# Designed miniproteins, single chains, continued (5): the designs that were tried, part 97

Each design is a single chain, and the fold is of that chain. pLDDT is the mean over its residues in the fold that is shown.

## One batch from the design tools (miniprotein)

Design m19374
Fold by ESMFold2-Fast:
Structure m19374 (fold): chain A 81 residues (1-81)
Amino acid sequence: SKNEEAIKKVAEELGIELEIESEEEITDDQALAIVLALKEAYENGKLKEGDKLKLKLKRSDTPQEAVDKLEEAIKEVQEKK
C-alpha cells in the first residue's frame, strides 16, 4: 500500500528494518503520525541504525493508537538490548 510504502521508506532512510502488517490500506493520518513518531524516536536515540521493528496496524486504529503500537514495538527492541 502507498501509506505502508511511505512509512517503510522513512524507516529505510533512518537505517531501520520495518515490517508492517495490515489487512487494509492505512489512512494518511495514521501514516503521518507513524512517520513523525519514527523520526522523533530516532532523534531521541530510542531507535538506531540496524534496529528491527514489526508493526501490526488496522485501518480502524486512530492515529494515536497507531503511534502507541509503534511505541510498543520500540520498547520490545529496547528490552532486547
Scores: mean pLDDT 80

Design m19375
Fold by ESMFold2-Fast:
Structure m19375 (fold): chain A 66 residues (1-66)
Amino acid sequence: EEELLKKIRDELGINAKSVEEAKEQLTRRIENIERALKEHPHLKPLSERDLKKAREYLKQVEEILK
């Protein structure tokens, strides 16, 4: 679990203390990016990498919390 939290911090700048906190912060990050892209679709190429990474890490976090 610690390795996953380190990757989330290093790649997305999300500093979560637990897998539960990481889920909340990743969900919030995804919502914020999706909202920004809805309002400004021209930003998609700049945000696509972060959105993809956030979704991938959220899946891993959700698997641990099952």
Scores: mean pLDDT 77

Design m19376
Fold by ESMFold2-Fast:
Structure m19376 (fold): chain A 65 residues (1-65)
Amino acid sequence: MVTEEEIEAIERWLREHVAVTASLPPEQQRALARAIAENSEEPVAGLSGDEVRGLGAAVRRRLGL
């Protein structure tokens, strides 16, 4: 089960470390963070499913989630 705390941690990490996602509106940043937390394969926030999965793998490894 995905928690709000996990989503907020991913969203914060993306804002600080991934410049392209930092320019997204807050609603799209949260949608992307949720998709990453859920291991989604669906396109979100202008990113393809492959891009979302790639970011998800990097984020989880860096945050130890």
Scores: mean pLDDT 75

Design m19377
Fold by ESMFold2-Fast:
Structure m19377 (fold): chain A 70 residues (1-70)
Amino acid sequence: MAAELEELKRRAAERAAALAKQAIAAGQEAALRATLAEQEALVAQESDPLERELAQAGIDAARAVLAEAE
């Protein structure tokens, strides 16, 4: 169901945001940016809409944390 997908997306976003905050605090911002760029390229090739939505939610959350840190 769409409601279950939204819950999974929220969980993925929360986890990604927490990991991104830790990476920035540890001075790993450049490594985080490189990882996100790689993940974005993989998501662009993902044919499964469920997997694409979950991965994109995590990437978006991590990108938002990076934008706040700038």
Scores: mean pLDDT 80

Design m19378
Fold by ESMFold2-Fast:
Structure m19378 (fold): chain A 63 residues (1-63)
Amino acid sequence: SKEEIIEKEIEEATERIIAADDPAKFKAILIETAKRLLEAGLSDEEVGLAVQRIADRVAAARA
């Protein structure tokens, strides 16, 4: 489902960002994730919310 695609992309991006521990890779992973979500047919609003959820999860993991 659409929700399964979103959740999988958020989880995978979050794990990759935390493992990389690199600001440049963080930005690159977010850009590639946003592109994949747009290609999957998500709206700009849905992609923005997914990107924010990734950023929030990364911030929580680093707190």
Scores: mean pLDDT 85

Design m19379
Fold by ESMFold2-Fast:
Structure m19379 (fold): chain A 108 residues (1-108)
Amino acid sequence: ETVLNKTIKVESEEDQKVLSYSFDLELEAGRYKLTVETEGLPNDTVIGYRLLDENGNVVAEGVLLRDEKGNISPVYLELEAGKYTLTITFGQTLPLGAVVTITLEKLP
């Protein structure tokens, strides 16, 4: 089950200045897969994630890692039912034409 699917397109100089995107989520208990796919980003772009619960506690955070082919590896999370804020951060300004797709899936 897909619980989040967001595509960010960098189409303006104003878009390039946005280095942080936050998403409010209401999740069931279970295993989740966070996938971030990028097109037109430099491979040295640091991408971070942070998941906060409704009380502001950090339940998961890290830097997204690339595999041997340069693809961003998915993050697997075990979560309790509740309200969360997922934040994706970029360590540098995104180039014009860059596309970022953020997907969060509940696993069987």
Scores: mean pLDDT 85

Design m19380
Fold by ESMFold2-Fast:
Structure m19380 (fold): chain A 94 residues (1-94)
Amino acid sequence: LLEKAKELIESANISKENKEKLLKLIDKLEEAIENKDVEEAQKYANELHKEIGKILKTENLSDEDEKKLTEAALLVYKKVKELAEEQGKEFVPE
């Protein structure tokens, strides 16, 4: 799921600055997941979602690039939900 999210972000035609920001958040999210830290994973997933929302509002994106970023956000949320469920916890998206 996270690898697919990375691929979608990397292939999206967005500014280099925004792309690097999103990829850095995914790297932090991967670290949180490896540490089985549901709270940190939820935090970074919510931050990624907020940053993608800003990009969708501020950059003039093609329909294809908008879909890529939206799909990446959904895949990240799915991964964090799976981690939370494994630990008997609920994921609360913001």
Scores: mean pLDDT 80

Design m19381
Fold by ESMFold2-Fast:
Structure m19381 (fold): chain A 66 residues (1-66)
Amino acid sequence: MTEEEIKKEAGELLPYMSPEEFEEVVALALKLNEARKAGDEKTVEEYKKKLQEKIEEVKRRLEEKK
């Protein structure tokens, strides 16, 4: 998943996120952005994966609540 896809999905899910979920997503996105600015490829891949995983968790929770 690209960063643009992650941002779009996060934006669509924002109204349905808990405050804790929102804070975690924002924190991961900030860490990803800082790692990219620093050129730390290992940290970029790590936080990109964590952010994707968190978005999938939110999506799963929303599907279960339907």
Scores: mean pLDDT 76

Design m19382
Fold by ESMFold2-Fast:
Structure m19382 (fold): chain A 95 residues (1-95)
Amino acid sequence: GPPPPLSPEERAARDSLATLLEQIADQVLKENPEFKEIAELLRKAAEAVRSGDYPRAIELVDEAIKLAEKNPKVSQEILDALRAARDGLRALAAR
């Protein structure tokens, strides 16, 4: 059936978080084109957020964080942004 109607607050939070994930993906690619895999995971996570698949979005962001943590070229700013996005996803999933 069609997805249940979202509250305006949940829709805004979902859209903001998906946009944040896309912005982090763009920043990662600007820092180093070799980070394509991290950026691709974040774009897939944004699509999962927009579709309401929060568990999948969390898994994709967790994989992006694991790859980022293993690469010393990834800035602390990007790592902090990814962790903040993960925490936001967990908050949305808990509703």
Scores: mean pLDDT 83

Design m19383
Fold by ESMFold2-Fast:
Structure m19383 (fold): chain A 78 residues (1-78)
Amino acid sequence: EEEKRRKEEEAEELRKKAQEYFIKGASATVQGLNDGIKLRVDGGSRSEVEEILRKYNELSNEYDEKGLELRKKAKEIE
């Protein structure tokens, strides 16, 4: 049925977008660690490093939330 095929295709696109958000979340975590290491090597304070890690962790969580929401929508229309 055309309707079933369209729903399956829409669900697949939503799952693909969810995966992209999870990758962005993981990338934010890695970037935060890299920036934190650089700051610490350059003589930055522990609190300055913790602040950078906190900001990237918040960004990672935002991307993960978007990914989970898209995955949920994909499951609901399938």
Scores: mean pLDDT 84

Design m19384
Fold by ESMFold2-Fast:
Structure m19384 (fold): chain A 79 residues (1-79)
Amino acid sequence: SEAERKAQEEEALKNKEKAVQAAAEDTRYALTVKGLSAEEILQRVDGMVEHARQSGLKAVKELAEEIAKAVREVVKELE
């Protein structure tokens, strides 16, 4: 049904937004409280994106790229 497809799309979008938000918050905590280096965090996120690309799954790649973008934006804000 169309209503079922829309519900699945909304749930997928909400799950994606939650994952991106959690990654951003974890990155802020790591930089500000744990004292991790920006370089270490960026290396980890780049590795995650490459691993996701190698999976061949479009949804996994797109999620990883959006998480990486959010992480990089937090790093730029805090330097």
Scores: mean pLDDT 81

Design m19385
Fold by ESMFold2-Fast:
Order: sequence, then structure tokens, then C-alpha cells
Structure m19385 (fold): chain A 64 residues (1-64)
Amino acid sequence: SLEEMVREAIERYGLPESYFERLLRESEAFAEGLINSGAADESDREKLLRMALDLEVEEILGQQ
């Protein structure tokens, strides 16, 4: 699940617990944006969630 992916990312990269809700929300918002704009289909939602999570983690790590 997305929640488990977020939890594992936080543990793996040593991120503060405060990032959990942000990573979850931002990943869902990214997927919804692409699906609602017609750039992606509902069947791709899980892949988009994973992609968004990876991008957000990369941004956070790049700031540290």
C-alpha cells in the first residue's frame, strides 16, 4: 500500500515522522492531478502514487 511505502521510505532515509502525512497527501494529489487532467488513466493510479512518492523523497533529500 501507499502508506507502507511511505513508512518504509521514512525509515530507510531517516526522515522525520512529520513527513508521513505530507508524503501521503502529496503523492495522492499528484496522481489525482494527472488522472483528472487526462494525462493518465485510473488504472495507473498505483504507479503514479509510487512515482510521486519517489519524487517527493528525492526533493526532501536534495534539501538536506
Scores: mean pLDDT 79

Design m19386
Fold by ESMFold2-Fast:
Structure m19386 (fold): chain A 55 residues (1-55)
Amino acid sequence: VTLSDAALSAIKDAIASTSLSVAAIAAKLGVSAATLNATFKAQTGMTPAEYRAAA
């Protein structure tokens, strides 16, 4: 499953600008944390946790 550009931008913004856990971000988007991790890694080359650490 592919995230839309708008959804991917929202996830990146939430990771960079909030202290919310990946699970909390996934819940706000109506997906499981596992689905978010897999889809985000497919689109960006890193997991949301890795992206947060790099930012």
Scores: mean pLDDT 75

Design m19387
Fold by ESMFold2-Fast:
Structure m19387 (fold): chain A 90 residues (1-90)
Amino acid sequence: MERLRELGLEAARLAARVGEAFKERGDYERSMQLTELAGELVDAAKAGDVERAKEYLRQIIELAREGAELGDKESERAARGLEAILRELE
């Protein structure tokens, strides 16, 4: 249970970095979406709901990959970190 909470908090930190990158590019909608998904992920992790945590994590990974495709190296690093967290939850 503690490990799920730690992973959820780390994923939320990575999501915040991706959100900041989108915000710097003027994409406030994707930045806000990342903030909302990170909150949902943390709540699911606190509840011990692994399947809901994985669902929100997958959505955050998709947004991080979009940022990486736009050439943002921080989003690329975040995507790799988020994918490692997802593998640990499998």
Scores: mean pLDDT 86

Design m19388
Fold by ESMFold2-Fast:
Structure m19388 (fold): chain A 85 residues (1-85)
Amino acid sequence: AITQQRIEVIVAKDDTELTEKRVKEIIKNGAEKIILVDANSKDNTVEVAKKIAEEAGIPLEVIKAKSLEEAEELAEKLQKEKVIV
């Protein structure tokens, strides 16, 4: 049996508080890995998400997108692809 990890994909764009709440919530709900698709945030959104995941012992991968639209498209792809690979 292949171990299926609970992988959660989230999009972030210049909203540190919303991103913190989302990351904390998915960790509390049992996420084993987080993929953060960052839509070219100019604030500390990515750094804050990484810190929360690190403190919880959950691996977090950052994928950078040029825009919110691109980030949402990438997040949809990643959510589907995680079951294909």
Scores: mean pLDDT 75

Design m19389
Fold by ESMFold2-Fast:
Structure m19389 (fold): chain A 110 residues (1-110)
Amino acid sequence: ELLEKAKEALELVEEALELVRKAIKLAKEAGASKEAILEAEEELGIAEIHLALGKRFADDPEVVAETALLAAEAVIKAAKVLLENTTNPEVKALAEKAIELAKKAKELAK
């Protein structure tokens, strides 16, 4: 059960990470500042590293849970940067959905 919840958390983080990646691409097209894009991409990179580590140690529930939690936190930070630096409604919707999924992942991983 602990491993199943940790794996579900990791899957939710992967989905949230894809939404943030799409949001960053659209934010660039919508004219978001280079500084905001760089900050969001830095947090996305941190999330990708933790997600990769969780997948590498997929049979260790403690590692999967910890990496899912850290990746979810990075996704939330990236999404918040986008929300603070864009008026584009599609970018906002993607970022808000990513935060929702990442928060659910944190609840499962704790």
Scores: mean pLDDT 88

Design m19390
Fold by ESMFold2-Fast:
Structure m19390 (fold): chain A 66 residues (1-66)
Amino acid sequence: MSEEEAKKRLEQMLAQLQQLPEEQRPLAVRLLMKEYGLSEAEAQAILDGKASEATLEKLLAALLSL
């Protein structure tokens, strides 16, 4: 996967996660932790649209490995 494709997928993922109903947020947190090795705090920050640059880089690196 190209870096450009990975960035586009990351942007789509972030948009979808931020639009999730509150009842689905716990499942999304669990999946982010399992799939990308994120902490609960990092996963929650992603859903809140407040992810750090380090967290976003970690996600981008994981997507590039796919």
Scores: mean pLDDT 78

Design m19391
Fold by ESMFold2-Fast:
Structure m19391 (fold): chain A 84 residues (1-84)
Amino acid sequence: SEQQALDERFNKRLAELESKKPEIEAEIQTVRASPVPDLEKLIDLETELAFYEIYRALEKIDQWRKEGVTPEEVRARIAELEAA
């Protein structure tokens, strides 16, 4: 199934990002603490962290959808998270 293949790829990527998140955050901290920060490395690390947050948000949205949360309630929850 096309859907099963896509779900498998998504779950694999999410697991990879979840396992790397603490390492990425630690590397960002190290780069930022440097007297001469490697800006290209910082951009790459911040980009990976942003993808993790996107995948995590998509996982949450899918979970809410499966729980029968309305699109309006999903939007409200996203707005609350963005305001925090």
Scores: mean pLDDT 75

Design m19392
Fold by ESMFold2-Fast:
Structure m19392 (fold): chain A 62 residues (1-62)
Amino acid sequence: GMGAEADARKAVEAAEKGDAAAAGSAGYHTGLNSGRPEAARRAVQAAAKGDAKAAAEYAVEA
């Protein structure tokens, strides 16, 4: 639904600001809402490494 798209947008906006934690959180929710728990997991792992861009990319692919 609209929730997953909104979370993906928030992940991209967080990545543009360099906020890896916010990007990872948004990617996690997008992956779970899209039925893609592996994408959710990878977004969180990318955020833990400080890679906001990778976290947002997993959110968009979810």
Scores: mean pLDDT 74

Design m19393
Fold by ESMFold2-Fast:
Formats: C-alpha cells, structure tokens, sequence
Structure m19393 (fold): chain A 69 residues (1-69)
C-alpha cells in the first residue's frame, strides 16, 4: 500500500539513505520489477550506480528480493 511505502521511506531516511536510494526503494516496493536503464535515466545517474544502490538495499534487509525487466 502507499502507506507502507511511505513508512519504509521514512525508515530509510532515518537510517541515513540518500534521496536516490529512497527513490529506488520506493520503486521496488511498489512495482516488484525494475527497469534499471529507465530508472537510471529518471534519476540522472548511471545504471551501475542504480545496481550499487540495489545491492546496498538488499544487504541492509530493506528489500528481500528484486526482479529485473
């Protein structure tokens, strides 16, 4: 739900995550699948940076699994 996404965003911000990492977290939680190329373009960062942020989110346990387009 949107309320669950907002709660997860607030928790991530409190944990010191960047705005980019929070945006990626929100997309994972809402959509289940990520188009890395599209997300990188939307955020103005490289696809490699998006993948690095995803790895950090998985390592921190903020998401359990990410499925890619």
Amino acid sequence: SMAEVEAARARAIKAGLSSEEVAILSQVLRNGKLDIEKLAKQLGISPATVRRHIKKLLELGLVKEVEYE
Scores: mean pLDDT 79

Design m19394
Fold by ESMFold2-Fast:
Structure m19394 (fold): chain A 100 residues (1-100)
Amino acid sequence: MITLAEFSRILGEVMRELAEEAKKKGEEAEKIFEKILDVVKRVVHERLGDKPLDTLLSREEVLELLEEILRAVYEEFPDDEEAQKLAEKLVRRVRERVEE
């Protein structure tokens, strides 16, 4: 289990890295990143927005949240393979750091 504060820190770190990578690739990559950022913010707010930062998250709750983010991206951007790949990369990196 991890705290919501620790999870938010890990998620923020991964999002920062992906934003920097997108900026280096150019405007189209930045637009794709903004689409993913909007989905992540919405899903996190809907599931965790009313919870205090010391809330404990189980491994299962983290995995369910990450799966919901992926599902939302696939549903909103079914024909945007680059957006889907970025979401998959985000989820993989967050999962790896949370499981360490």
Scores: mean pLDDT 85

Design m19395
Fold by ESMFold2-Fast:
Structure m19395 (fold): chain A 79 residues (1-79)
Amino acid sequence: SMEDELKAVEAEVQAELAALRAQASPSDKSHIDRMEAQIQQSLALARQAVAAGNEREARHHMILMESTVTALRMLHTAQ
């Protein structure tokens, strides 16, 4: 279901954020905090879309959450 998909995406994104935070220097934390705020905004919008039965909007926000955490990982691990 769409609710199960959202729960899976939330769990995956939260696990990645926790891993990034555990490895982050103090100076990197402000950037991670900003990106987490953006992810939380997308999560709230995804939940609203799920509650409204708007699958297109829910999937859009789930994609934005995954893209944001991927970009953050890329920036942190870039060489």
Scores: mean pLDDT 82

Design m19396
Fold by ESMFold2-Fast:
Structure m19396 (fold): chain A 95 residues (1-95)
Amino acid sequence: EREERLELIREALELAEKGVYLLSSSSTLERGQALIEEALRLAREAVGEEGEQIVREFIQQAVEIVSLPSLPAEEKLKKIKEAREKAFRELEELL
């Protein structure tokens, strides 16, 4: 059902974003990786391989944004939010 798949998509993107933040510290690396794996599983369950690929692309963009050395935290959060919203729309279109 569309509503249940939309819920899975929201959860997948939320876990992916949280996982990316946890990857930035050696003390939380394993937890970050686990959340990313769960996010990819949920995306695949909701949409299939295309959904998994969209979430992988979002993760890559978020990692790139977080890794920018001189960008203010506020601007990083804004860019990640924009990337997440774009990924959500792309996933929703596949339902």
Scores: mean pLDDT 87

Design m19397
Fold by ESMFold2-Fast:
Structure m19397 (fold): chain A 71 residues (1-71)
Amino acid sequence: EFFLDTSGPLRLVLDNKSIEELRELAKKSDPQSRQVLNDLIDIQKKEDASTIRAVFDRTRGRVSLELTKKK
C-alpha cells in the first residue's frame, strides 16, 4: 500500500519491495490489502520499476514514494 495506516506509530510501509515480494505479501493479506498490493504491482509494471519504497512520518504528515527503474 502506498499510504500507511496512520493509526499506529511511524512505520516503513514498503522498502525496496520487488514485484515478487508484493505478490507474496498479497497471498498472505486480507482481500482489501491484496487488491491494493496488486494495484502497486501494476504501477511498478507501468513505470518499469524494479522496486518501490514508501515511507510515512505520521507526526509530520510527510510521505515519500520512490521507484527504482529496471536496467
Scores: mean pLDDT 55

Design m19398
Fold by ESMFold2-Fast:
Structure m19398 (fold): chain A 80 residues (1-80)
Amino acid sequence: SKKDEIIEKINSIPKEQMKEALDRLREALGLPDDHPLVKEAKEAIENGDYEKAKKILSRLAQAAVDMGKEEEVEKILNEL
């Protein structure tokens, strides 16, 4: 499924690009920098908790797909 492909791509994001992935997915969803999920993902990245960060990124990407932004999510993940 498309959601499975997105999860696989998120799991392949290099740790150095995780902040960029977060910012781009946040913008696609129209979320502010201080949104609770965005803050939680930033803290996870800063603490080296990449498993938690990837789970939050997957949730954000799935939310964006559910909002009809599938093509934008694919573009973001393919450019990382």
Scores: mean pLDDT 84

Design m19399
Fold by ESMFold2-Fast:
Structure m19399 (fold): chain A 95 residues (1-95)
Amino acid sequence: SPEERQRALAERLRALLREVAPPELETAIVFAFTDVETGAAVVLGAIEAPEDEEAARELLERVTEAVRRLAEELGLSLASVTRRGNFIFVHLVLA
């Protein structure tokens, strides 16, 4: 079902973020929904970025690589990783 697909994608992203983030950094699924026109699962996750710029850059690189592998494994239509202010955002779409 669309709800099962959405939940499964959100849980895969939640696990990935917690695995790649240092234990002291917060991670969250910001939203998860099913696009009513396409039936695609859409999930946004976030990691709190380290205050140290080098650590933040290294975390961004690790998240980007992990998300790339997940996108290949699941055949994601979209996988985007973006650092904005104090957060690294991960946007996934599974059609």
Scores: mean pLDDT 89

Design m19400
Fold by ESMFold2-Fast:
Structure m19400 (fold): chain A 67 residues (1-67)
Amino acid sequence: PYPTIRVDRRERVEFEGDSVSFGEFMAELERRILAGEATLLDPLELTVLEDGPGRSVVRGSFTVGFS
């Protein structure tokens, strides 16, 4: 289970780009969540804008809390 943290700052994040870059961004966010530095405040909203051979584009939006 992810650690519970006290939220001192909230930030709305909107991402649009290729799925690989999004995955790298989310992996870094997960690292910070596991370290107790951040948490997701709202469910991640994902939209696939393009999903074809050689190109995949996604839009993600979510709210992050930081301790």
Scores: mean pLDDT 74

Design m19401
Fold by ESMFold2-Fast:
Structure m19401 (fold): chain A 75 residues (1-75)
Amino acid sequence: ASAAELFAEAGKLFQQARKLEAQGKTDEAKKLYDIGRKLFTTGIKLANGEISFEEAGKIKKEALEEAKQILEEAA
């Protein structure tokens, strides 16, 4: 994954978290904020050369799977 892709996915999770928070689903919103922050931090590390594209891709995949489960729980 690219740093730009990680930042874009983090931004999407932050927007989804705000929607859940507006619906009173505060615990699910908090979990999505935490995952979004993880993706944002991973993007920074990738941009700085601290991790590989392969490692960043694994983190992104796992984070998006967690986010999907939370969104299904919140539906």
Scores: mean pLDDT 85

Design m19402
Fold by ESMFold2-Fast:
Structure m19402 (fold): chain A 94 residues (1-94)
Amino acid sequence: SLKELEEKVKKLLEEMEPLVEEAKKGNKEAGKELAKKLLEGLKLAEEYVNEVITDEEEKKEALERLKKMREALEIMIETGDYEEAQKKYRELLE
């Protein structure tokens, strides 16, 4: 259900808000916890793409973007470095 996905996303965003502030300050533990929540968010986004996007080309583009986000998150899972993960994600979008 799309409504169930929206409710899960809302709860996840509420849980992430304090972690984002701490990770931006260089708190590596907060960065690692934020990375775990963002990984949950990517799984929800993948479900959304499969549920909503009917065009195969648009689906491929959306899934490719999610793959790039996952690659950036690997840095944050390992290091907790929010700034380095953000830099990696920007490079992957170029």
Scores: mean pLDDT 79

Design m19403
Fold by ESMFold2-Fast:
Structure m19403 (fold): chain A 92 residues (1-92)
Amino acid sequence: TPEERARALEEVNREVQRIRAEGRKNKLPREEILDRIEEVVLPHLSPEEAAEFRELIERWKNASEKDQYIYDFALTAFLTARIVEARAAALR
């Protein structure tokens, strides 16, 4: 259901934040952190959403250090938009 999807995406968003925090604490390579994020997020996305998300992660992996912050915001926006859409659908 849309409500179950919203709860699942909210939990995934919390897990992504944990992965990011632990990755920074343990000085993991960016690619390893991004691979872990992709593994956690992909099972909760539609095929169309998954394609968009994979493109975001690939662009992030190939981005310069100066542009990393753009993809940080893009990831947050991607997940927030899906949570908001799922919550909105649950109200209909």
Scores: mean pLDDT 84

Design m19404
Fold by ESMFold2-Fast:
Structure m19404 (fold): chain A 78 residues (1-78)
Amino acid sequence: MWEELLEKAREAVRAGDVETAARYAIEAVKAAVESGDKELIEKTKKEVEEIVRGIMELDFETGVAAAQEISKIIREGE
């Protein structure tokens, strides 16, 4: 469930666990793309942008890597 993955990512950001936060954010995007629901994909993109920004503030390199992987998943899902 994508909402649960987003919440786990946010909790990981609060804990300073950037690797776990990035993993859950990526999994949430994968779940949204696999659903084929364009509205869910767009909503997930917006919510994940906030999470990735939080990761970048803690660890810029990990945040950039997560953003690139997310962008790739979305492009390949189109």
Scores: mean pLDDT 82

Design m19405
Fold by ESMFold2-Fast:
Structure m19405 (fold): chain A 75 residues (1-75)
Amino acid sequence: MAVKVKALHATIQDPNGKISDVYLVKGEDGNTVVVASDNPASAENAAETKELLQTKSPSELKFLDVRWEEVTLET
């Protein structure tokens, strides 16, 4: 079933100048799930975006914009 949740939407630029949109979704137990903007309902995209954030230091990422946005998750 599809549910709508509030997510933190961030536009980031990596050290090579690539711009990406990411969504941070917090679970009920306080865990944060990171998903890619091109398919925010996908667990695969969450894993890929998490790997990107783990391989890049937060200090090397430029945050261009940050906002709250409603996204649809499939359960």
Scores: mean pLDDT 58

Design m19406
Fold by ESMFold2-Fast:
Structure m19406 (fold): chain A 99 residues (1-99)
Amino acid sequence: SMTVAEVREKAEKEKDSVARTRLLLIDSFIDQIKVFYDDAKKKGDTDTAKKYQDVIDQVKAMLADPDADVDEILSLAAKVVFSEVIDRALEKEKERLEE
């Protein structure tokens, strides 16, 4: 896999659209996790808010490491986003069945 330094160089200097898309996807996933963080904060769920803040901090720390694997960063962020999407869908269906 490509390192953060390699992906940034390809995106910025070589204008590689695939490398740029990898970085844009990470940004998109961080933005979605921020929405989950804000939702948890509004509900007073401090434990869930802390979990999402810790994930955001971890992803940012990995992006600051030039030797970090970009595909590992993508996989981490994607897993967090899709796990929450699945949980929300299942919760909504359970609420529908109780009505």
Scores: mean pLDDT 87

Design m19407
Fold by ESMFold2-Fast:
Structure m19407 (fold): chain A 91 residues (1-91)
Amino acid sequence: TERWQAFLDALAEYLESQGLTELAEAVRKLDPEKFALYVSFALGFDDEKSRLDVIKRMLKDNGITLSDEQLKKLTKLIEDAVAGKVPLPKL
């Protein structure tokens, strides 16, 4: 819970540093427990479309609607963060 909140806070800060302010604001509105559940579920899929669909559903459940481009950027960033490829706290 606290670990996932710290991750979301760091993710939002990173997105702001990259000029993605609207995406950072969307991330700050996410529930940490729901985020953890959907990310874990999405990473179980081998195909990009299924992962995008899971993340899209998570965002809709939290009242957030993103463009396809923003959705792809967020999904890739989450995957890169889980893999330790970006300067975000390890999950």
Scores: mean pLDDT 71

Design m19408
Fold by ESMFold2-Fast:
Structure m19408 (fold): chain A 82 residues (1-82)
Amino acid sequence: MAEEQQLLKDAVDVAEKSGIKFTPLDSGAVLEAMAEGRDDDLRAIHEALDEMKEYVKKGDVKGAVEAARRLRELLERVRREL
């Protein structure tokens, strides 16, 4: 329970930070992705982040952890393409 609460707190912190400040795609890269038609990558990242936040809001620790893992894998895939 205590360790599960700590994991949930860390998951929320990661989601909030990666939504605005933490993503490797900054404002300039976002605009360029839209111009080049790469908005699918940007959309996928935002969808994964929103999914993770929804699980956190519901108190679904298992779902939040799985969503966080998917977000991490997606970010690694995007970095590999860049």
Scores: mean pLDDT 55

